# Designed miniproteins, single chains, continued (2): the designs that were tried, part 35

Each design is a single chain, and the fold is of that chain. pLDDT is the mean over its residues in the fold that is shown.

## One batch from the design tools (miniprotein)

Design m5260
Fold by ESMFold2-Fast:
Structure m5260 (fold): chain A 68 residues (1-68)
Amino acid sequence: MYYEKGVELAKAGKLEEAAEAYKKAIEENPDNAEAWYNLGLTLLKLGRRGEAAPYFAKALELDPSLFA
């Protein structure tokens, strides 16, 4: 349930907490492309662009439709 928690935290503007929840979602299910993608977006919003790039790359590998 960490993915859903991450989405709620991101909507509340709690971006650092959202990033931690998305990391845990990835640990529970590494094939959750949306968790990789949303972690990347959250890191971009935090100004951490360099850290975001590998998460977007993994999301694209798992589900290219997220970037359509």
Scores: mean pLDDT 82

Design m5261
Fold by ESMFold2-Fast:
Structure m5261 (fold): chain A 78 residues (1-78)
Amino acid sequence: SMAEAEKLYEKAKEYAKKGLEALKKGDLEKAKEYFRKAAELLARALALKTGADLEEVKKRAEETLERDIEIAEEILAK
């Protein structure tokens, strides 16, 4: 359903924005929460739009995000 995919995509954008704001403030804990939520919502939206395996899309998104969070955490800890 396009309407469901669109709503999930909009929510993903909102959480990504909140994650970036938290990251700018040095709140890595909140940034991680928001970015993980955004990745999950984005994976669901993409699976609905493309018919792709949700679990595969989610796994790849989570792996990429976790690596990026680890890098950001190391940089901001300085």
Scores: mean pLDDT 76

Design m5262
Fold by ESMFold2-Fast:
Structure m5262 (fold): chain A 87 residues (1-87)
Amino acid sequence: SDKLGELYLQNAIAGKETAERFLRRAREGDVTEAARGAEIALKLVQENADKASELSGYKEEAEKIKEEARRAARETLDVAAAALAAA
């Protein structure tokens, strides 16, 4: 269903935005929950993006969203690790 694939893509976009919000929180010093939240958001993005790609041909858009979410999650973990090392 085109509508179901679109819903999965919208969920992937929302997950990416959530990972990016956690990156901002980590950069502002709120690192403890941000790292966990970013990892959870990334898992949801990967699952929803893969389903969107399979159901409705959004393969290119899904892959871009996955890459952007992976980058945000990795940067969140790096910021958290640096903050822990400085404490």
Scores: mean pLDDT 84

Design m5263
Fold by ESMFold2-Fast:
Structure m5263 (fold): chain A 60 residues (1-60)
Amino acid sequence: GEKRELILRRIALELRIIGLELDIELNPDMPEAERARIRAEIAELQAEIKKIEEELKKLE
């Protein structure tokens, strides 16, 4: 069902954010430009999660 698909998508996005945060933490010598790119990607993924949470509220 739609609710299940939204929950699974949210979990997948949350796991991707964790992976990106670990990439920054485990690579202290990462160039500032690359770090900024990853931070921007994390922000976009967080915005997508927020949209999914709003959709989930409409299904309650």
Scores: mean pLDDT 87

Design m5264
Fold by ESMFold2-Fast:
Parts: structure tokens; sequence; C-alpha cells
Structure m5264 (fold): chain A 66 residues (1-66)
């Protein structure tokens, strides 16, 4: 719903204010994907980008623990 999209955007803004821009970006992309799906737009490219961002984040955390 639009309410869920707004909630994700609010969470993204909060993450940014708390000094977590990567989480903010991921939450913002999730909100954009949901909004585009409600508008009947193709989200394939944005979903690919979101998955790539999530994977890079996980791989960075793994590398930093070596």
Amino acid sequence: SMEEIERLREEADRARREGDPDTSTILGLEAAIKERKQLGEDTSEVEKFLEAQKKKREEKEEEEKK
C-alpha cells in the first residue's frame, strides 16, 4: 500500500540521520520498487540493482572480518 511505501521512506530518512547511508539507500530502493509496482511499471532493473546493493553490503562485511 502507499502507507507501506511512506513508512519505508521514513525509515530510510531515519537511517540516514543515524549515519547509516547504505541502509537508507536500500530502504529507499525498496520503497521505489513498491511504488513502481503499484503504478504498473516494470521494476526488473531496480530490483536487480537492489539485490546487487544487498550482496555488496554482505560481502563488504565478510571482507572486513578477515
Scores: mean pLDDT 78

Design m5265
Fold by ESMFold2-Fast:
Structure m5265 (fold): chain A 68 residues (1-68)
Amino acid sequence: MKVIAVVRAKTKEEAEEAGKLVLEYGKADEVITLEGMSLEEAKKIGLELGKKTGAQVVVVDVEAYKAS
């Protein structure tokens, strides 16, 4: 089953770096990066993308990693 990662970060550079790691470690087949969006908006985009494509969508919040 195809897996798409929606990567949310404060900056483009952080989102791109996290997306690269997700692909490199085989955690997703495709990555979409979102800069400056809220976690709620990222989750909504992920849900719609999953419905549209039939893929499994995972949301990666880089800001949550920094807080925990």
Scores: mean pLDDT 77

Design m5266
Fold by ESMFold2-Fast:
Structure m5266 (fold): chain A 55 residues (1-55)
Amino acid sequence: LSEELKYDAEVLADTAKETNTPLEEVLARAKESMKESGYSDEEINAVIEYAKKLY
């Protein structure tokens, strides 16, 4: 996983903790946004899995 995608995953995990939002909800929103931005399903899944490990 690239440093940029790792950073994105860290931001998602931190956002869930800071806003007291369920991680699952934050990740679902991120998945939609990343698909619209042209990320591949493989990249999206890797970011989601990394964020779950950090959380």
Scores: mean pLDDT 81

Design m5267
Fold by ESMFold2-Fast:
Structure m5267 (fold): chain A 70 residues (1-70)
Amino acid sequence: MLSKEQRLETMLLAMERARKEGIQVPLEDVEAAIDLIEKNPDISDEEIAKATGLSRRAAALVKEAYEEVV
């Protein structure tokens, strides 16, 4: 299970990277994406995007941040 600190770091990293690419991501969708990845680390970017409403690129950024922090 992610610590509170790991979850927060993943959210901040994903949101900062999205900002640099000009992508706006709702915090609620980023949190939902992290929950999905924690439950299934092998989940695809397309499955995350479909489940959360994030774009595939935004989903990829959340997944990349999760893999770096966890």
Scores: mean pLDDT 83

Design m5268
Fold by ESMFold2-Fast:
Structure m5268 (fold): chain A 59 residues (1-59)
Amino acid sequence: SAAAERAAERARNAARAAELLGDSEGYKQAHEYAEKAEKAKTPEEAERYMKLASEAAGG
């Protein structure tokens, strides 16, 4: 769905932000959550992973 794809995009943006800040641990964890968000079958699941990615990236 569009909502799930949007959540996955936000999760990937969080991973990218961590990478740009030199946070390699936050980047790795946020990137894993971004992949899970992209594979999520529901918007709610994708949004949960997006939130976890943002938290891992220090947001």
Scores: mean pLDDT 81

Design m5269
Fold by ESMFold2-Fast:
Structure m5269 (fold): chain A 62 residues (1-62)
Amino acid sequence: EERVNEIIAKAEKIIEENKDKSLEEIREKVYEEVGPEIAKLSEEEAAKVSEAILAAIDKIFG
């Protein structure tokens, strides 16, 4: 679970640094940086990371 938390933290940082950009650009940048790490996770862990990323984006855009 430590790896999952690290990936989520990286994604949240990217989202925060790019919050002035479009949703599409933010998603692209996030998955470009953390996508390879997510690919190494289990299906359950990958789903948890994806949910956290979506929640972080929703927090910025409402």
Scores: mean pLDDT 78

Design m5270
Fold by ESMFold2-Fast:
Structure m5270 (fold): chain A 57 residues (1-57)
Amino acid sequence: SMEELREEIRRLIFEIAEITVQRLLAMLNGDEERKEQLDKEILELTKKLAELQKQLQ
């Protein structure tokens, strides 16, 4: 349903936001390995978000 799709998109947005904060903290701490891992996670999640948003339209 559209409501279930919207809830999945909302959860994904919050997950991306949380990981983005963790990425900024990793940058502040000079943790390049963790920052790169979080970059990959953000990329996969934003790809999934784009796919779900296309279904909403």
Scores: mean pLDDT 88

Design m5271
Fold by ESMFold2-Fast:
Structure m5271 (fold): chain A 105 residues (1-105)
Amino acid sequence: AKEAEALLAKAEELLKEAEKLLKEALKLFKEGKYEEALKHLDEAKELLKKAKELLDKARKLAEKLEDEEVREKLLERIRELRREIEELEGLIDIVRGVINIVKKK
């Protein structure tokens, strides 16, 4: 349980850092700093990839727990964090697409 919870906490911190990078990328985009914005999006995507790897490890640990209540609660938290990560990845891909279109004009 403690190991899975530690991996979840680390994944949550990576998600928060990726969200901050996306916000900074949007600010840079508004300022016409397209290359800097794209760099921040790339960094955010790498953090989200690392967060998903931590969630996969946490899921495998949680699935081995004999306490059904603790197991189900951890698996639900993992599913919620994975959904939030996938939603943020989608937003990053949309923003990157918009920046690349604007850069060509």
Scores: mean pLDDT 87

Design m5272
Fold by ESMFold2-Fast:
Structure m5272 (fold): chain A 68 residues (1-68)
Amino acid sequence: SKIATLPTDIIGKTYTPEELAKEIGLDLSDISILDQNNQLVTKAGTVVSTDPAEGEKVGVGSIITVAS
């Protein structure tokens, strides 16, 4: 399975879910990008913080929570 490191330069930038997955280096179909209410992110938003944090490892099946 592919493993990627969450980039350290995404905070304050605006991404669609597909663009964010590409910046991470994974396919959107292999991960789940959720908001702080545990809802699937479907629209572009400015990244305030992420869980896992910048520099953490993520892979296929990971859940990434984005605060906006």
Scores: mean pLDDT 82

Design m5273
Fold by ESMFold2-Fast:
Structure m5273 (fold): chain A 116 residues (1-116)
Amino acid sequence: SEAEEKLREFLLSDWSVESFEEFLKLLEENEELKELFIDYMVERAEALGVSMMYILAHFIAGGRLAKELAKKAKSVEELVELAIEKRPELREVLEKYRETLIELGKAVLEEAEKRK
């Protein structure tokens, strides 16, 4: 599907602020892509033996900050705010897509709970 191709393209491409913003825009516009990405995030966290908060922090703030932010954040909302604080170069993108990121994070946590 087009959604599967878009997810693969994002995962295999070099990371940039521009590619991250374009992927967040695609998640807002494409429900199939959003559902595939939620499943991908849950399955990846399970395969790696990390928490859902860790995988979300990795996606939102990057690998260097993922462990720190996953430990500090008590909610998805707090995780997004900490990411905005710690990644000033991402602030404009994270603020623009704040609601999308919060909804995505909550959906990942809900999907993970359904699988327990």
Scores: mean pLDDT 87

Design m5274
Fold by ESMFold2-Fast:
Structure m5274 (fold): chain A 69 residues (1-69)
Amino acid sequence: SRAEEAGRALAYSLLENRDKVTDEQVRAAVDSLREKLGEEEGTRAVQIAADLLRKEGHPELAERVRAAA
């Protein structure tokens, strides 16, 4: 689904940039997903991203994503 693709893309983008990404940038990315996909699908994409980040061993980054939603 669009939410799954977007969620995975967000997770991998954040993983690649984890050492330099700010909370403001995380929030901007989350807000952009909600605007692009709508509230329901955007929220699902954010949850998929957070779950994937946690699975990849980055629970702090996952929580930053959830807090930004």
Scores: mean pLDDT 84

Design m5275
Fold by ESMFold2-Fast:
Structure m5275 (fold): chain A 69 residues (1-69)
Amino acid sequence: MEEEGYRKRLERRIELVKAIVEAMPLDPEGALETLKAILKEDHVDPDMTLEELIARLKERFEEERKKAK
């Protein structure tokens, strides 16, 4: 609604980096894959909270861990 197109792009990037860095200690390998997947097609919405983003990453890591084990 507000005209913050440029700022939203920067904020999106920062938010992604923060979430990935915070999730990296859990599974660095999965974190890298998730980062690439998220960034690949501008898939993540900037309105997403870091907590929710981190939670989704953890869920993904657990899912991959269970499938791969």
Scores: mean pLDDT 57

Design m5277
Fold by ESMFold2-Fast:
Structure m5277 (fold): chain A 57 residues (1-57)
Amino acid sequence: SVEEVIEELRELLEKHKDNPVTALILRIALKEVEKLTDEAEAKRALEGAKKAVEKYS
């Protein structure tokens, strides 16, 4: 569900809150996912955020 994607993004943000670049990317992804009703779009946003975390962490 979109709610599960939101929860996973919040968990990632808490883990990476001390990295300003990673935290900003995760905050943007979370705000975008909050607007979504389609789970597939939410999962794509989550995957993009995870790749950014990998790159900048």
Scores: mean pLDDT 80

Design m5278
Fold by ESMFold2-Fast:
Structure m5278 (fold): chain A 69 residues (1-69)
Amino acid sequence: SNAEKVRQTLEAAGRTDDAIKAAKLVELLGLSEDEARNVTRMFLAGYSLEEIAEALGVDPETLAEVRAV
């Protein structure tokens, strides 16, 4: 899945906490492969979950679910 690819990429980069959250975000939003790659790139560039969620227009309920993992 796109979520699994995102998780594996961020885990390989040593970003374990980001990997779990990014994978959940991709899963909940049903992101395409290109959108998932963009999310991965943003995390690798050092953007926070909150900054990425704002950029993607993520609603507060979805963001709370991502934060909970």
Scores: mean pLDDT 87

Design m5279
Fold by ESMFold2-Fast:
Structure m5279 (fold): chain A 55 residues (1-55)
Amino acid sequence: SKKEEIEELIKEALELAKTIGPRAALVQLSSKLQERGFSAEEINKALKEAEEKLA
């Protein structure tokens, strides 16, 4: 499902943040979500969730 795909991409971004930092990881997450055709609203929601988990 789209929800599962977003959750997997968020988990990947959280792991990536350990190596490249949280800001760069969020940029990568945004790019991947755009590539997969998610809407701006879905992307913003996913970025907010990832950012809260990185706080």
Scores: mean pLDDT 84

Design m5280
Fold by ESMFold2-Fast:
Structure m5280 (fold): chain A 80 residues (1-80)
Amino acid sequence: MEEFEREVALALATMTLSIAARISKDPEAAKEVRDYVVELLEKNKELTPEQALQIARLAVDGIEAGKSPEEIRAAVEKAL
């Protein structure tokens, strides 16, 4: 169940980040953040579904706040 729940969380995270990127005032910067976070979540298989969603939420909040990709990456790395 944990693997399945994590796969669902990753799918939800990817969808939410993609929507945030599409509606962002800077779609290219937001897409860079999306691609980075999705890759990070896929590589860190040890993260719980809840942790994966929290990291995705951090990235979405950063995109909506107009933070730079570098600031969002730093926040995400700190959350690991």
Scores: mean pLDDT 78

Design m5281
Fold by ESMFold2-Fast:
Structure m5281 (fold): chain A 61 residues (1-61)
Amino acid sequence: MPSAEEWRAALLAAMAGKSDAERAALARQTVDRMLAEGVPEEEAERIALEALLELEAQRAA
């Protein structure tokens, strides 16, 4: 089972170069997988939001 840091890094890598719709779908799928793997809901949502915000900050200069 990946750590929270590994989940965040994997999601960021997967979302790099993807469209907004693809990023949203990947974030949703990753949250679902984290919940299935026993990550608490609050932590799973936070990891996904942190990844999305990091990419959005880069895009929306």
Scores: mean pLDDT 76

Design m5282
Fold by ESMFold2-Fast:
Structure m5282 (fold): chain A 63 residues (1-63)
Amino acid sequence: SDKRKQILRLIGEILRLIGDILDLERQLAQTTDPAEIARLNAEIAALRAQRDKLMKQLDELSQ
């Protein structure tokens, strides 16, 4: 069904975003440069916002 296909696509996108966030968080943990910390925090925040949006869409489809 279309719903099943949408759920699978959203799960795949969410998992990719989680992986990207974890990679950036590992970089942040090893970084002492203030400019790099600011860049990584901004990127992590953007990816988390995108993840949360997709998780909301997944929740709405799962109801």
Scores: mean pLDDT 89

Design m5283
Fold by ESMFold2-Fast:
Structure m5283 (fold): chain A 71 residues (1-71)
Amino acid sequence: SRDTRQQAIQYAQQGNYQQTAIQLDQLDRQGYGRVVLDTMRRRGVDLDRIRQAAIQQGHTSTAQMIDDVIR
């Protein structure tokens, strides 16, 4: 929901990329991944750091979604 989306953005802004990747994977499974990722990008979050965290956690689909947005 909106609260979960705001929490993911807050983790990203705090530089907590590990928690951001976990939350973003959950949100992506719910169909909100791209909306949240666009908000993070507009706020100047380093999306590549989140992508690296997602890869390390084995969230390959989430990492691919981030890669598609960066390119």
Scores: mean pLDDT 85

Design m5284
Fold by ESMFold2-Fast:
Structure m5284 (fold): chain A 84 residues (1-84)
Amino acid sequence: SAFAEALIALLEGYHLSRLPPLRLTLTFESAAGERVTRDVTVSADPESLARAKAEVEALVAEADAAGLRLAEVVVTPLEPLRLE
């Protein structure tokens, strides 16, 4: 899917540690109009990016095998937790 490839490329472009963490809400849709929603959290650090890419790729592959397509991605910026 061109949309899934573009999303992975966007995640690969994250190289700055100053980017806020993001919540990606992925909506998958069947031909019958059934929808399934999954959340993936990502930050700019390499471990978080690698995990988020793997999660997105796995979800897209699982959805494709089930006859679902990625219909929507909602990106929600999260404020970083400040631990003292």
Scores: mean pLDDT 72

Design m5285
Fold by ESMFold2-Fast:
Structure m5285 (fold): chain A 64 residues (1-64)
Amino acid sequence: MEAELRALGASEEQVRLALEAVEAARAGDHASLIEKLAELQRLGLPKEARALVDREIRRIQAER
């Protein structure tokens, strides 16, 4: 995920926030998940990188 996000043009800060969002999804912390996704949107995460993050979150939620 990290290498793929960088390849799609995500900054190191955006990669870190994306990983934090994924961890919030694993923990079931919806408030933190929403907050981190809002921060990523504010920082201008590239569309393809956002799609990758959204797919990983859906995968985690489907595994529950």
Scores: mean pLDDT 81

Design m5286
Fold by ESMFold2-Fast:
Structure m5286 (fold): chain A 66 residues (1-66)
Amino acid sequence: SMADMEEVLAEVERMRAGLERHGLLTPEIERLLKEAEALARQGKVEEARRLLDEAQTLAVRHYLAR
């Protein structure tokens, strides 16, 4: 639905801002976030959420490796 798409796009923006603030917005994570945005706009909301989970997992691994 449109509401689901808007929620995912809001989650992408919040995650991007948070990661950028902490110096964790790597090129790989940014690629995943852009792909999630594209999928959400195509109505593939569930696939977009899976990419957000992947981006978060990668960010946590980068944080723990600091």
Scores: mean pLDDT 85

Design m5288
Fold by ESMFold2-Fast:
Order: sequence, then C-alpha cells, then structure tokens
Structure m5288 (fold): chain A 98 residues (1-98)
Amino acid sequence: MEELLRVEIEGSVALISVAVLLSVGKSTGELSPEAIEALERALELLSEGIEERDAAKFEEAARLLRELAERSEDPELAAQLERTARRAEEVARRLRAL
C-alpha cells in the first residue's frame, strides 16, 4: 500500500513540525543558539532525506532531535521533539523496507 507516498507524507509532516518549532522558538526567544543550530541541521537532514529517499538522513535527524529533547527545559518542547524524532525513525524504517 503506497509506501513511497506514506514516506513522502510522514517525512513532510516531520519537516513541517521542526520548521514550526524553529519559527516559534526564534519568535519567542526561548531557544538557545545550540538548539537553533540543531533544529536547522535537522531541517536540512529531513529535507535531504525526502529528496534523496535516504533512511540514514532521517535516522541522523531523529538522533539530533532526541538529543535536543533530553537537554530541553520545556516539557512540551521535549515531547514535541520526541514525537518528531519517532516519526523520522518510522520513515527511515519504511525506506529500508522498500
């Protein structure tokens, strides 16, 4: 059942989630410079992963998001980062199964 379409949709949702977190965090001033750098790197990896259909890039993005979640003082931000990391890992697993 349309695994490539699912990868495209789920990957795009992960990308949008990181973009929204980065935009809101920059607007509120709640993100550290290190958090901004990590989120920008995750956006780059997710975008490339979608374009190249590269599972390793989704796995690397998920790792960065989990590391940021563990260091986050905001429980809601940490929860959103963990959900996005899990989604990226699911996309990577689907790509490896193709």
Scores: mean pLDDT 83

Design m5289
Fold by ESMFold2-Fast:
Structure m5289 (fold): chain A 117 residues (1-117)
Amino acid sequence: MITLTESGGGTFKEGDSVTLTAKLTGNTQFVFSVAWMRQKPGEPPQLVAEITRGGLVDYAPEVEGRFSISYDEAAKTSYLHMENLKKEDTATYYAVAVSLEYPPATYTGAGVQVTVV
């Protein structure tokens, strides 16, 4: 079982930069990808960014060029660096880990609120 703990949320101003972190604990040996999801008020959850084992990255079109995702295997921590924040980035952000254990499993964090004023 894997637990994800996110940090770095809060209230920010338009144009600010912030880095969200997701610390993974437990057996991370079979983690294949770590993704960041967001849920905006009144909208369904959206994939924001994903990094896979081997270093492949994908971004939502709305954040491409502004956000960057990384994963530090030694620290077992994913980082979502968010630049040039916009009011439309206001959402709950949470991390998701996909583990290729048998059977494959998906683990989700509780998330952190990001509010852009």
Scores: mean pLDDT 87

Design m5290
Fold by ESMFold2-Fast:
Structure m5290 (fold): chain A 62 residues (1-62)
Amino acid sequence: SAAELTRQMREALAAGDLERARALVEQVPDNSVGLLALAKGYAAAGRDEEAAELRARAEALL
């Protein structure tokens, strides 16, 4: 379910596992909330270009 994938994504972000978090978000189509949370996680890790791309994807869905 989307709720279960979102929980697992938040756990992966808390653990610093950006690759796992991204894979979980990508399993839900049109997941703007998940993409925004993932973008924030990438930005916090200093991966600003990837964060900007994820944010742009999320905003395109709104």
Scores: mean pLDDT 80

Design m5291
Fold by ESMFold2-Fast:
Structure m5291 (fold): chain A 95 residues (1-95)
Amino acid sequence: SELERLKTIFLFDAIARATEIYLEFLKNPDMTLEEAKERLEKAYEESKARFDQMIDERLPDLPEEERQAVRDELNAQIEKLYENTLKFIEEELKK
């Protein structure tokens, strides 16, 4: 479905953004844990906003209950992704 396609696009966009932040952290020895956290939080908020915008544009007739369920599902997946990325960053600081 179009909804499943959009969900997949946004999930992989979030994965790409989290990966880029992690790689920047590995390449830049001056990057702090606090800066990495702020970048991950910003990426998370931008991913949520982009998803809401695309749902409104492409699936305007989707019932609000279904929209909310999809937002909750996607937000949980993206939050878990960013939490896991932060844990990888914290483990690198212990080396």
Scores: mean pLDDT 82

Design m5292
Fold by ESMFold2-Fast:
Structure m5292 (fold): chain A 73 residues (1-73)
Amino acid sequence: MEPSAEELVERGRKALEEGRYEEAAELFEKALALDPNPSREVLLEADKAVALTGKPDAPERSARLAALAVERA
């Protein structure tokens, strides 16, 4: 069964609380791919998860989230 965007957001939030930053970032990115109208709160949580991974791809991932935030504004 394919998880809903809402379910992926809930899993992402739990992963953030548990310090599983890469898993949280992936879950939020999947949720945003399924939801064409994400809330500002979810976009900010996704960006925070990406930043907390400390990975070299974090700037590229953050830029994609920023593009979605601008489109939503």
Scores: mean pLDDT 76

Design m5293
Fold by ESMFold2-Fast:
Structure m5293 (fold): chain A 81 residues (1-81)
Amino acid sequence: MEEAEKLAEKARELEKQGKEAEKNGDYERALELYREALELYVKAASIAIQEGASPEYVRELVAKVQELRAKIEELEKKLKE
C-alpha cells in the first residue's frame, strides 16, 4: 500500500507539471511529463493490486492510466508536424 501510494503521489505531481506545460503551449515537455506520470501510475496500479488495495483505489489508478494514455495520443498528434 505505502509503495503504491508513493508512486501515485509522484505521478500526480508529474501530471500537474504536465498540465502546466500544456497550458503554456510547451507540448513536448507536457508529453514527457505525462509519459513519466503514466509509467508511475501503471506501476502504482500493479503494486496496489499485489498489495490487496481497495477496488476503489485500483479503479482510480486505472482511470488515471486511461486518461493519460488519451492525453498522450492527443499531444503526439499535435507534435507530428
Scores: mean pLDDT 84

Design m5294
Fold by ESMFold2-Fast:
Structure m5294 (fold): chain A 69 residues (1-69)
Amino acid sequence: MREEIEALSKEELKALLQKHGLLPEDIDRYLDYEGMKSALLAIREAEAQRAAGAPPETTVPGGKYFKKE
């Protein structure tokens, strides 16, 4: 997963983050390119954990919390 995310372009990362509920302006404001990779990785790991044992009641994008400001 990490290597796949590292291979994604900035635009591909933004598109995937948008599919997970982040707005383009929000991504631009709070996440740089490296932040986008980190956010997508965390979202994918959280989704895998949800699929393994947690009910899909709430899905959080989580991206904002990887940026200090």
Scores: mean pLDDT 66

Design m5295
Fold by ESMFold2-Fast:
Structure m5295 (fold): chain A 64 residues (1-64)
Amino acid sequence: VQEGRDLYEKGKLEEAKKLYQEALEKDPTNFEAGLNLLAVDLELEGRVEDAKKLLEALEAALKS
């Protein structure tokens, strides 16, 4: 199973979106999947800088 983040970094945005959607469907409280899904949606809308900032904030939260 490939990590959704790895797919996102490779530019496979639709595949990354599907993985995060599946994770969120299995556990609606999975905030990591929710935030990663939001970041993918932002990038698909051309809001690349917003997506990057969101992912950096998520990584900072996980490292704390």
Scores: mean pLDDT 75

Design m5296
Fold by ESMFold2-Fast:
Structure m5296 (fold): chain A 78 residues (1-78)
Amino acid sequence: MSTEEQIEAIEEAERRALAGLEQAGKEDEAARREAAEKAIREAEALEAYAKEHGSEEAARKAAEQAARVRAAAEELIA
């Protein structure tokens, strides 16, 4: 996978995660907590993968997306 393909995959994953959290915001407390925990786990896994196997730019983008997804997830369950 090229660096550009890795960055595109990271951006797509972030878009999907944020859309999922927005949708979960309309659900009950248990569904919101489950969605938040899943989003954080998937974002952190992608960050770890990019740091080990990706380029420096992909790793940075993955860390930035993980921070944004974590913030959105924490706001959802606050």
Scores: mean pLDDT 83

Design m5297
Fold by ESMFold2-Fast:
Structure m5297 (fold): chain A 60 residues (1-60)
Amino acid sequence: NDIELVRQAYEAWLAGDKEAARELAAKLNPEARELVLEAIATEDEAKARELFQEALKAAS
């Protein structure tokens, strides 16, 4: 379930575990995966949160 994977990646990112978040992202559909990877790569926390919200929509 891609929605659950995005949620788990978000929790890993909040915990500072970017490696776990990337591993979870690899299992997503291509659109949701790219959004999660962009969220992990950005230094802008507000932008990262917006990208995770877009990833949830792409995962559904």
Scores: mean pLDDT 85

